# Ledger of designs, part 19: designed miniproteins, single chains, continued (5)

Each design is a single chain, and the fold is of that chain. pLDDT is the mean over its residues in the fold that is shown.

## One batch from the design tools (miniprotein)

Design m16624
Fold by ESMFold2-Fast:
Structure m16624 (fold): chain A 55 residues (1-55)
Amino acid sequence: SPEQLQQQIDDLGRQSDQLTAQLQRETDPEQRLALGQQLAAIGDQINDLQAQLDA
């Protein structure tokens, strides 16, 4: 349902904000890479869910 899709987008957005804050203070290169990959994956998921809402 559109309501469930919006809730998933909102939840992923909050997770993205938390990971972004972690990345901003992270100094370890391996952890920075891992956080960046997680953020990219979340961005892809949000884009896919947004496309479903816009259909």
Scores: mean pLDDT 88

Design m16625
Fold by ESMFold2-Fast:
Structure m16625 (fold): chain A 86 residues (1-86)
Amino acid sequence: ADPVQVTVKETDLETGKTKTYTFDANAGSVVTGLDGKKITVDANSRIAATTKRSKFVVTVTQGDKTITQEFVLEAGEATPSIAELV
C-alpha cells in the first residue's frame, strides 16, 4: 500500500491550547497531547479524546491527494477510521 501520512492538530476547547502531531497511519502509536492527556492511534488511525473535550483537525496525505477533516470530540469519543485511504 502507498504510504499514508497523518497530521493532527489538537485544540483543547477549554484553554485554546494547540499541539500538532505527524505519524504514519500504519505505525500505531500513543502520543501525549495537551495537559498530559493521551491520544491513541491504532493501525487504522482512529484518534480518541481521552480526558477532555477537544477539537481535532486531521489532514491525511497519500501521494498527491490531501484530505482535511475536522472533529469535535467529547471525552472518550474517537474519530472514524482513516484506513479507507490506505
Scores: mean pLDDT 66

Design m16626
Fold by ESMFold2-Fast:
Structure m16626 (fold): chain A 62 residues (1-62)
Amino acid sequence: GAALEALRRETVERARRAALEDPSAVRGVIQEGERRARTLDPAAAGEIAREAERAAVSAILS
């Protein structure tokens, strides 16, 4: 639903920003996003966490 897609985009963007500005916060951002996603759709929670992790890694490697 719209709430899940908004949370996915928020989590990915926050993880990217954290990777560049405060790398120590990346794990917390991803864990919080996954926890919130699990309350909406448990099946999507892991996918959102993995996407956010990939986005953070890509930001650092760019």
Scores: mean pLDDT 85

Design m16627
Fold by ESMFold2-Fast:
Structure m16627 (fold): chain A 70 residues (1-70)
Amino acid sequence: SASDLKAQMDAISQQLDQMQVQLDQLRQDLQNTSDPQRRAAIQQQIDQLQAESGQLSQESVQLMNALANQ
């Protein structure tokens, strides 16, 4: 239903907001870190979160298109 699609979009929006907060924290940690091993670990976490947020953003677009066709 349109209500179910909207609920899914709202849930994805909340997840994306939380991921943005985590990304901002990781970027701050990266700026304050000089150790190469720690920098590599933080960068890996940033890369993983960016990939996941990209997938969620694409899912949100698909749900929006599904809602528009109801």
Scores: mean pLDDT 87

Design m16628
Fold by ESMFold2-Fast:
Structure m16628 (fold): chain A 64 residues (1-64)
Amino acid sequence: SMTVADALRELQKRYSLEETVRFGREIRAALAAAGKTVSGDTPIDEVLALPELSPEVKARLEEL
């Protein structure tokens, strides 16, 4: 039910602006590498299933 945009808003409450910008960049890069739609409306479950997503960013999203 949580989208990429929702997740990035929650991460902004927990992490620095620099870290949140990096997380957003890595999420978009992973979606693009997987040939998926790069959008803030993309479900987070789709992002979490990507092998292209770094283990660090995956762990941060799983905390939400």
Scores: mean pLDDT 84

Design m16629
Fold by ESMFold2-Fast:
Structure m16629 (fold): chain A 89 residues (1-89)
Amino acid sequence: SSSEEVYQFLKLIAEGYSVREIAERLNVPVSYVRSSLMFYETFSGEKIADDESPMSSKVYKGMLESDIRQSDLLTDEQKEEILALLKKY
């Protein structure tokens, strides 16, 4: 997965999509989206289900915010954009 694909996936997550919905929308395997995001705490192990949006839970939304802020794959501009989306419902 490229850093651009990771940015695109995280932006869709911040818009309220689940891993499964992103996979269906972009016509890629669920495993591809999951493995692309696996180094983020929100998506590591069994923290969040493939059909569950992190935006549906304050706990996961907070974990996602931390993941975005600490990401080595996102530019500062991309981080600011995604964090702004996390504040919308």
Scores: mean pLDDT 83

Design m16630
Fold by ESMFold2-Fast:
Structure m16630 (fold): chain A 70 residues (1-70)
Amino acid sequence: MDAFIQALDPQVQQGMRLMAQGGRLAHRAGGDAPQEALDLIGQGLKLINDWYDKNTKDKSPVEALQAALA
């Protein structure tokens, strides 16, 4: 899994890492997700969405995928 993430654009990698970190904290908290976990997930999702919006406006889905793997 980590090797696949490392092949992606650095912004997407950072977003995925933050979401994974937040998810692990939420799971560890036993059903009551701390605000820190929710903040990390939100930050990660924002980075991925910002990257997607910036890099896909003028691209086909295939070109967007190629850009993510560059």
Scores: mean pLDDT 69

Design m16631
Fold by ESMFold2-Fast:
Structure m16631 (fold): chain A 94 residues (1-94)
Amino acid sequence: MEKYIGIELPDRGDKKVAMIPLSTLLKIFEILKKDPVKGGEELFLKILESLEKGDPRPADIVLSEDELQELVEKVINGLPLEEVKKMLEKKIKE
């Protein structure tokens, strides 16, 4: 069954959560490693698409905007995607 990563966006005391399939997020991270601009645009579009679709089901794991930004920076700076997947899967199992 597909795992979903929720991204919390601050909105004046209400939390909006964008839901992205883990497989989709990992594909975006592959793009980010090769082209940070294109990868950033793909990530932004997926966040917007998820928010436009309305109330998502509960995520398997939720990342804050700050946690997502830190992870993106680590990926751009050479963190292997296998390690990213392992970290996220470990957090889902906890």
Scores: mean pLDDT 75

Design m16632
Fold by ESMFold2-Fast:
Structure m16632 (fold): chain A 90 residues (1-90)
Amino acid sequence: DEEEFRELMERLESTPNPSVEEAVELLTGIIELFARLAERETGVTIPQERLDQIIREAEERASKVRTKEELLDVLSWALSRLGDEVRRLL
């Protein structure tokens, strides 16, 4: 749902110093919603095993994040990888 994606992005933007738990929760939610939106728009389903792998890598990276800018870098990396998966499966 686009509204859920917007809500998570707004929460990310309004949180200047996210805790590791908040960073992981926001990244996981955004990644899962992106995959759902991509399936709806392209008809391409990212395999759950691959999605879980990207989420785990994002969680590992997020555990080392100290600033919102670093969190946005992790998010950008994760969304780029999801976009590459969708394009590869098209």
Scores: mean pLDDT 78

Design m16633
Fold by ESMFold2-Fast:
Structure m16633 (fold): chain A 61 residues (1-61)
Amino acid sequence: MKSAKELLKEKAEEILPHLPADEQAEFRRLMDEVDAGNDDAFEELSRKLAQALTRLSQAAA
């Protein structure tokens, strides 16, 4: 079974190409911190991923 961390990182990687370069860099930094075992980064990445998914759904014209 994949860990929650691995699943979160996979979802973040899927959405990265749809984000501006500035946001992509931020997501990559957060993923690196999650890999280092930073629980705050895990929560922040999860929150930002949910927001990005919602925003992309709204922006689909």
Scores: mean pLDDT 77

Design m16634
Fold by ESMFold2-Fast:
Structure m16634 (fold): chain A 83 residues (1-83)
Amino acid sequence: SRADALVDEAVAAYEAGDVEKTILILKQLLTLPKEEQAAALRRLVERLPLSEEDKAAIEALIAAGDIEGAIKELIKAIKKKLA
C-alpha cells in the first residue's frame, strides 16, 4: 500500500541520515486517510530507534487524535537523534 511504502521510505531515509528527506516523507503521511495516518505513525515509532520518552509522548498524541502534533514531535525526536 501507499502507507506501507511511505513508512519503508521514511525508515530508509532515516537510516541513511537524510533528515530533510525523512521530514518530507513524514509530511506526506498527512495525504493519507486519517485512520491510515495513525497506523503508519505507530509503525514508524516502533521501527525508529527513538527514546522510550519520545515514543511515549508521540503515542499519547496519536491516541488523542492529534496526528499533526504527533508528526511534529516525531520530527523533533529525529532531529535530536541525527544531530
Scores: mean pLDDT 84

Design m16635
Fold by ESMFold2-Fast:
Structure m16635 (fold): chain A 58 residues (1-58)
Amino acid sequence: TPRYRVVDPSGSPVLRRAGLRPGEVVTPAELAERAGISVTAARAALRDDLAAGHVERV
């Protein structure tokens, strides 16, 4: 399962909604539970956040 480290949650509405702090590591499933969204939506959000530099792959 892919994991992502939070770099800057302030630039991501989904990461802010999930209450994630810089340095935290999440899977798509964990993000989905914390943000109250589907795993499909969490995967899409993490791809966008990776492209924007808000998260990095671990």
Scores: mean pLDDT 86

Design m16636
Fold by ESMFold2-Fast:
Structure m16636 (fold): chain A 86 residues (1-86)
Amino acid sequence: GKLVAKMAAEMYINQLERLGETELAERAKKAMDIAIENGDYEKLYEVAKVTKEALDALRAGLSPEERQKVIDEAKKRLDEIIEEAK
């Protein structure tokens, strides 16, 4: 449901901010807001999924290079969600 997806996305975004991933969190917040404004709850679910996957990967104790790759891929997917929700 849309409420579950929104709460999950907000929780994961807050956890990304607490990890110091401010730019990724801001991009995820923008993707979430656009998806909600456009009534695209499928894209809202995708935001929750992308942020959850990024959090899980970042918590796995990656090298700096692997960490940056995860961040860059998450940003790319969030940008695609923003574009598709227009």
Scores: mean pLDDT 82

Design m16637
Fold by ESMFold2-Fast:
Structure m16637 (fold): chain A 73 residues (1-73)
Amino acid sequence: MEEYKERLLATLKEAGVTDPEAIELANQIAEAIKNKDFKKVVELMRKLRELLTPEQARRFLAEVNKLIKDEIK
């Protein structure tokens, strides 16, 4: 659980995102991935994309997709 949050938060930080709302959405996305609630992940990603540039969103989505693959196995 914490590993997913740390990876997503690190991705936002490296992309220069300091918005507390974006950080909170990233934490919620990490929990949704851990719970395999992919519908919730899609909903939260839509909200997060409104706060990010297209480049930041692409980098974050790539990390989310890696974590989802890790959970599906």
Scores: mean pLDDT 80

Design m16638
Fold by ESMFold2-Fast:
Structure m16638 (fold): chain A 101 residues (1-101)
Amino acid sequence: MLLEKAREYLEKGKESGDEKYYEKAFELALKVLEEKNEHKLAELLRKLREAAKNLDEDTFAELHSEILELLKEIKDEEVKEAVRIGVEAAQGILFVKKKEK
């Protein structure tokens, strides 16, 4: 399952601190959302990752809040899990980039 692999890569990212695993978890989460036709959530996650890579913590916080508001309307548990993995992966990317400064 794509979600199972995404979760596995997210855990590897948390253990190693290697941005590569967070990127892999993020890409798999995006693929799940695209397959579910959740295009707006996928777009917001891409913007969240971009803010993380740019160390734009204010934009990251705003996008995260918007994603959480949209999730209130979502009933699909796989979509919710994919968004959770994507957000945590983007947070991991932000953390790694902040440490490299």
Scores: mean pLDDT 86

Design m16639
Fold by ESMFold2-Fast:
Structure m16639 (fold): chain A 62 residues (1-62)
Amino acid sequence: KVLPRPLTDEERAELMKWLDENPNPTDEQIAELAERLGVDPELLKKIWESYKATLELRKKLE
């Protein structure tokens, strides 16, 4: 996609909720969710990686 749409705050919240339900998503699941939301699957993967990094950091603090 030439100009991928960024996630809205609402879509981002929905994504976080979906990740809580699916903590180990596959590339296919991420691509399907991205198509459903109308966003770039690569962007969605980056958000997932960022979320995982946050969880890992939180684990080190505890």
Scores: mean pLDDT 70

Design m16640
Fold by ESMFold2-Fast:
Structure m16640 (fold): chain A 64 residues (1-64)
Amino acid sequence: DRVAAIARVLVERAGLSPAAAEGLARYLAANPDADLLRVAAVVVATHKPPLTPEELAALLAPYV
């Protein structure tokens, strides 16, 4: 399931709560044309994981 895979990356790599990760994962799965780098930049700015926006976008790209 793409939603579960995206949510796992967001929890394990970006430090989101399971609820926040599921919500964002559902959005990304429903909106494959979303600007993934912009979404990643917002996540990195908000949660400050040890990742750049480009690195997070690359981790999510296989599932979007």
Scores: mean pLDDT 85

Design m16641
Fold by ESMFold2-Fast:
Structure m16641 (fold): chain A 55 residues (1-55)
Amino acid sequence: SAAEAAFEEGKRALEAKDYERAERHFVLAVILAPDDAALRAEVEALGRQMRAAAE
């Protein structure tokens, strides 16, 4: 799905340490699948990891 593709792009950007790009794709994934609580939880967890890695 488009949401899954956006989530995968976000993870790829995160691996590349491109935190701005990763966050944009994660936000897009949540917008495309607003009722997907599991996806939202994964995005929140990765957002915390990204913040910890950047700081």
Scores: mean pLDDT 80

Design m16642
Fold by ESMFold2-Fast:
Structure m16642 (fold): chain A 69 residues (1-69)
Amino acid sequence: SARELLQQAVQASKNGDGRTSLQLMRRAIQIDPQDLDGAKEAMRQIGKHNLGVAFEVGRLVSQAYLQLH
């Protein structure tokens, strides 16, 4: 599920794997673009471990918001 992908993205970030974290976030948003609150929470958790990945996730969340409109 999209929520499982968000949890995996947070875990990848905790393990220092920013590339996998970003890929999982992209996939989660593509599967469920309506779960912006879940994506924002994952971004907050990722930001504690990798600021660069959090920045890219923020960009993806912004793109998903625009696509919903």
Scores: mean pLDDT 76

Design m16643
Fold by ESMFold2-Fast:
Structure m16643 (fold): chain A 73 residues (1-73)
Amino acid sequence: ILPLLQAGLEAVKDNEKIKRAMQELIEAIKRGNEEEAERFGKELEELLNENPEDKKRFEEAMREEHERLVKAM
């Protein structure tokens, strides 16, 4: 999941609110803090729903990274 989130972050890093929420989610996941990860994950979902173009770029970037990982297997 972390590589997919990093790809998504690169796609939407020009949106400061989404970038911050994604960075906080990634850090929470790296720390193994499930409670923080759930909280930041919900915040990210809400921000993406408010920004449909950023949501589309985020989903496209994650899809491309997923396909890259599948081909590498």
Scores: mean pLDDT 76

Design m16644
Fold by ESMFold2-Fast:
Structure m16644 (fold): chain A 89 residues (1-89)
Amino acid sequence: SKLEQLKQQAQKNKDNFQKVGDDAISAANQVDKEKGQQLEKEKQQDLDLINNALSSDKGAETALNGAQSSLDYYQSLLDQYKAELEAKK
């Protein structure tokens, strides 16, 4: 029950991270293409780590924390780049 909830929460955070990450990379590419390319590489590395952690019951908490951290980071970048793009429209 607790393990299932942790895995479900980690999956939700991962799914949100993928969506927010794509939006953040898109916004970053409009501001600075090099930053967008770097974020794309970092997003894939984060996803690989989260997926590896999710592959085992022992990794469920690590996956949850990792997905949440990545989500928070990419959300902050998205907010930053959106504000910069809005100021120029």
Scores: mean pLDDT 87

Design m16645
Fold by ESMFold2-Fast:
Formats: sequence, C-alpha cells, structure tokens
Structure m16645 (fold): chain A 62 residues (1-62)
Amino acid sequence: DDAIERTAQSLRDSGIDVTAQELRDVLSGKLSQSELAKKIGLSVGTVSLILTAIQNDKLLLS
C-alpha cells in the first residue's frame, strides 16, 4: 500500500533497476533527479514524471 514501493516494483518489472529507497531519497532531496536518472538510465524528465505520479498517488491516499 506504499505508492513508492509499488512504483519501484513496477519499474523493476519493466527492467529498470531502482529501489524504493532511491525514490524516497529523491523525494526527500538526499539524491537529485539527475543522479537517479543517470543511475537507472532514464531521462530527468521521465524521473520527474515518476515522482509527480508518486506525489499525486500519496495525496489521493492521504
């Protein structure tokens, strides 16, 4: 029921090697969107869309 955990799992199922903790670190400012994008092989724009989707899902569940 954690939107971040579900998103990380969906990305891994799609062949993207990302952890829920890395997504949390970007959301908390411990990791930049550019650093995550470089690590997982996605564009900064794609990472931004993923983070926006997580934030919107959290707001709907709150």
Scores: mean pLDDT 76

Design m16646
Fold by ESMFold2-Fast:
Structure m16646 (fold): chain A 66 residues (1-66)
Amino acid sequence: SEMDLQNELGALAAEYFPALAASLGREAAQRTVNRLVSEGMEKSKTLPAEEVLAELRARLEEAAAA
């Protein structure tokens, strides 16, 4: 379901949150997580869940490395 995918995207983002918060600060990290999860949910309308999760992971890694 859409809610199940949103929960899975949120759980993935939570794995990267400590690294994002250390780099960006908590408020900017939360905004980044919220934005990337929302973008993932939009992409889920046209892409398989597997691709959405893979793209979110790549974007979280990129954001944490910046």
Scores: mean pLDDT 84

Design m16647
Fold by ESMFold2-Fast:
Structure m16647 (fold): chain A 78 residues (1-78)
Amino acid sequence: MASPESREMAAEVLELRAKISRKQGKTESAKVLENAAEKIRNGEDVAEVLRKAAEELRKAGDTESAKAAQGLAEMLSG
């Protein structure tokens, strides 16, 4: 399981990226990132939440945010 520090870091990174996505007009990406951060804060498995978020971000056409989420999932599961 992810440490409390890793969980908080992952949630904060997703929240920051969501703010950037909103400023860029990527509302769908921002919602995916915000939902993922909330699930992580609520105690869901960090790596699973990040993998699902990466898939949803690819569906939204945001390959950059998808790669970031996938990279975090790999770092925290490995």
Scores: mean pLDDT 82

Design m16648
Fold by ESMFold2-Fast:
Structure m16648 (fold): chain A 83 residues (1-83)
Amino acid sequence: MEEVLEKLKDSKGKLEVFLLAKELREKNPEVLSEEELLELSVEALKLLKKNKEITDEEIKEALEELEKAGVPQKYIEEVRSLL
């Protein structure tokens, strides 16, 4: 978790935080559980939206990826609430 959070803090720009968390989980599944990855991804999207670094269109693209991946409705609804 700490290593993932350090990389997320160094991330800059649109969806980079979300994509970085996903890539980190793929490379080190022992470090991040699927639930932890999803929680970090949702929080990253919320932060990007608050800072106006992400558009509604990019959030919709993230929603499509989450739905295709079979992510629990709880996380999908949290991301959808950003629209």
Scores: mean pLDDT 64

Design m16649
Fold by ESMFold2-Fast:
Structure m16649 (fold): chain A 89 residues (1-89)
Amino acid sequence: SALEARKKWLENASKEELEEYKKKVEELKELIAEAYRHIKEKDFESAEKALDKAEEILDELKKKNAATLEEEVDLGVAQLYLAVAKVYS
């Protein structure tokens, strides 16, 4: 029936959105880790590029109302570390 087809579509869409969310969160975490590595190596240009890409992903997650406070805080802390490292270099 049309009702059953719609129900199956909604269930499938929800699962796809969850998988997209997980993939973006993993990419965000990897970019933050990459930024910290570059900060330690004093490669501030590469660190800034990684954090800029992480911010873009976080903004996409926020548009989907999927971003958590933890991910936003983690990015903010990394951005602060970059700013401090650049000043004291």
Scores: mean pLDDT 76

Design m16650
Fold by ESMFold2-Fast:
Structure m16650 (fold): chain A 108 residues (1-108)
Amino acid sequence: HMEKELEYLKKLIEKNMDSRPATIEEVEELVKKYPDDPRILLSLGNVYLEKGEYEKAIEYYRKALEIDPEHPLRPVALENIAKAYEKLGKTDEAEKYRQEAEEVRRRL
């Protein structure tokens, strides 16, 4: 059960975000089972971002990056944090995270 759902979320994160997004319920269940898996935390961030829950999205993206600072999706997560801050009207924070994303991309 959880193994199939984890594989599905991994595909959403690694291959393409234009697939059917996981439901908030599916991802929350996985986070309860695997609270320190950065893939699941990134997926939960994506779900909250899509639902307009911008503060929650930022929280889960940041937690994922704290657990795995060198994650391959770090620049994407940083861009999504910036997008969430922009939606919240926090332009200075959004710009900071966009600059961090660009810096990470230059070093990869």
Scores: mean pLDDT 74

Design m16651
Fold by ESMFold2-Fast:
Structure m16651 (fold): chain A 75 residues (1-75)
Amino acid sequence: SLKELLEEVKKLLEEGYKKGKIHEGIIKALKLGIESGYLEEVKKLIKEWMKEKLKLKEEEAEEAIEAALEYIEKE
């Protein structure tokens, strides 16, 4: 379900943050979004999480997501 997917995404972000590997957490979360077909919902959750937890501005959060997606596409 979408709810269970978003809970797993949040867990990946929290684990990445705790381990000092938030970039890896974001990449893993985005890959789940792509595989599930819920990429836009996952992107929204990641953006809101980064704004709340990392105190990033909207533009900074969007740039981080775009950079991670470009990394995934170039693999």
Scores: mean pLDDT 86

Design m16652
Fold by ESMFold2-Fast:
Structure m16652 (fold): chain A 85 residues (1-85)
Amino acid sequence: PKATFKAEFDTLEKAKEATEKINEVNKRAGFNEAKLNEDGSVESVNYHPDMTTAATVAEVNKMIAEEVGASKAEGRVEEIDPAEA
């Protein structure tokens, strides 16, 4: 499965804080780093063969963004061909 996380922040400072916190957690757990976009949005994409693990990383990233004060945060999981994981 493919786990996608996206969040929007009122300030670039909050976006940077969320990116750093998400990357600390994701790096420790062996997941991909989140990207801070020029518009101040933060996103991550993770691929995992297990649906529960994919759902967990999307939800954890969303929760961290919400704790930092994201104005919008969402996590999504999609089935993909296992060859892309």
Scores: mean pLDDT 79

Design m16653
Fold by ESMFold2-Fast:
Structure m16653 (fold): chain A 86 residues (1-86)
Amino acid sequence: SMAQLYMARMIGHIIRLIGLMLDGAPEEELEEVEELAIEYLEKYLKEAGAKPEEQKRELERLRRMIEEIKEKRPEMLAFMERRRAE
């Protein structure tokens, strides 16, 4: 179904975002992939028949989760650098 396709695309972009963060990619590249993940979540919610209020809540939740992950980026980069030094 289209809903399943959009969900798979969203998940793929989230995995890509995490990979880019671990690779130390610039914020501009992270923003581009984040926007794609949000776009596919919106498409998924519309295909799934979510109400407008639910769509807004779920989109805000995903953005908040991404911000929390980004706040941990310095720790992630330090961890990866330590592993490369081993």
Scores: mean pLDDT 83

Design m16654
Fold by ESMFold2-Fast:
Structure m16654 (fold): chain A 87 residues (1-87)
Amino acid sequence: SLRDRVIEAARRAALEARGYSEKEAEKVKREAEQALGRLSPEDRRLAQTAAAVAMGDVALETGKVTMGEYYAALLAAARELLRARAA
């Protein structure tokens, strides 16, 4: 389903963002906010849900969640939704 693809994209992005610097975290935060602004309220909620699920997985594994991991997950979820809506 679309929901499953969005959640999976968020999980992968969170794992890849482990070790992001504060500068990299600020960059993905700005990009995530911009991408979210292009989504419907329903899709924005789905992107936030996918990011929350990804952060739950990271917290269980590492006991820690960073701003970079969260915003990378959120950005990936938003981009997956924008891509799906463009098709």
Scores: mean pLDDT 83

Design m16655
Fold by ESMFold2-Fast:
Structure m16655 (fold): chain A 82 residues (1-82)
Amino acid sequence: GVEEMGALARSFALGAKAMEAVSKGDFEKARELLQEAIDLGRRLGIEDQAIASARMGAEVEGLVTGDYEALEKVLEMLDELV
């Protein structure tokens, strides 16, 4: 539904924002952003889809910026939080 589609779009954006936070050395903010995506998915019963969307947002940001070190860190954090 509309709520689930909005959650996936937001989770994607949260993954990209987590990349920006990691690039600035703000690892706590990155974890908070990733946790927000996980919590949003859990509330709507689409946790796995929200996690996949956040991962994709981080991967796209990594490809655009070339910051593969930040990408590796975001993916590590996401795995630790689930």
Scores: mean pLDDT 89

Design m16656
Fold by ESMFold2-Fast:
Structure m16656 (fold): chain A 81 residues (1-81)
Amino acid sequence: SSEELLEELERRVEEARRRKWSREEVLAMIQEFVARARAAGDEELALYLELAIQETRKYKLSSEELLEAVENLLRTRREEL
């Protein structure tokens, strides 16, 4: 379900921050969740995560900035469920 996918993504974001993952490791994790969101039929979540990846690549954002963007997205999505 979308709720279970959001909870898993939130846990992975917390792990990435705690373990100080590189930008490349965070991008790879988010790409995994884009694929999982599409497979689950959550096209909106897939779109938002894809935009975060594109913004990170375009503006050379840090891993911390990318994690913050995903956390803000997760907060908004949970408020809509």
Scores: mean pLDDT 84

Design m16657
Fold by ESMFold2-Fast:
Structure m16657 (fold): chain A 63 residues (1-63)
Amino acid sequence: SDEQIKRAVKIVNEALSNISSMSEEELLSWVEEQGKKLDIPPEMLEQLLLNVRDWHRRYQKQS
C-alpha cells in the first residue's frame, strides 16, 4: 500500500510536469498506461485519472 502510494505520487508529479506540453487525451492515456504498468489499484487509478483531467482543464482555463 505505501509502495503503491509512492508510485501514484510519482505518476502525479510527472503528469503535472507535462500538463502544459500534453493534451488532455495524451496525458490521460499516459497516466492510465503508467498506472496499469506500475500495478496501481483500479480505484486509485480511476481517482488519479479524474484528478489529472480536472487539473488539465483548470490549467487550460487559466492559461
Scores: mean pLDDT 81

Design m16658
Fold by ESMFold2-Fast:
Structure m16658 (fold): chain A 62 residues (1-62)
Amino acid sequence: GKETEALVKAGDLLNEGKAEEAIETARKSGSENVAKAVELGAKAKETGDPSLAEEAVVLAVE
């Protein structure tokens, strides 16, 4: 659905280093889990913490 499309787009933006745009895209999906997943993904890239990346994946599949 739209949540999955927003998650994919946000993931692409995070890979491009556009964390703010990625978070905005996730928030526009209307899903708290997608927004939280993208925020955790951005934090994982910033800190290099793989546990945050794993948590983001779990939230993204809910």
Scores: mean pLDDT 74

Design m16659
Fold by ESMFold2-Fast:
Structure m16659 (fold): chain A 97 residues (1-97)
Amino acid sequence: TRSEPLTITFSRSGTLNGGETKTFDLRQVFPVPWWATAPQQTLSVTSSNSSATITATVEPVVVTPDQVVTGSATVKVSGSNRVNVTLTVTLTWEPEP
């Protein structure tokens, strides 16, 4: 029986050159309850250069049969600047009403 929301937060970081696109693996070995199938996703992206334009796209995460969270996020940096990028992902599973 579900008594409260489950919330998981994790981060990925990497360095991207200007014009580069990088895919981040969002696989997490968090045992999740069998009912946790459709999380709400929140993605936050920060860079070491605030003037660089960052575009982030997140595919919906999937809970595997072994109850591991999987997914991917793609980040693109515009311009010619090399930047350090940090993705923070928050997943929340609400109990059914």
Scores: mean pLDDT 69

Design m16660
Fold by ESMFold2-Fast:
Structure m16660 (fold): chain A 75 residues (1-75)
Amino acid sequence: KEELAREVAEISLELAEAAAERAVAEGRISEEEAAKLIAEAREQAEKVVEYLVENYSEEEIREILEEARAYKERA
């Protein structure tokens, strides 16, 4: 159960990192701002794992993971 929640958090972090790096490349934010956003996403990742494990069943987390993977493929 926790393993599935960690995969969801990892995908969320990867998306946040990619979005931040793209924003820097496009000149929309500074590298320092991107670093802060990534650090915040890392802190949120641990909270997401805890929240999912406490509030959802293993099957529900699998559904969330499938949605996260689909979103990553589109991003």
Scores: mean pLDDT 77

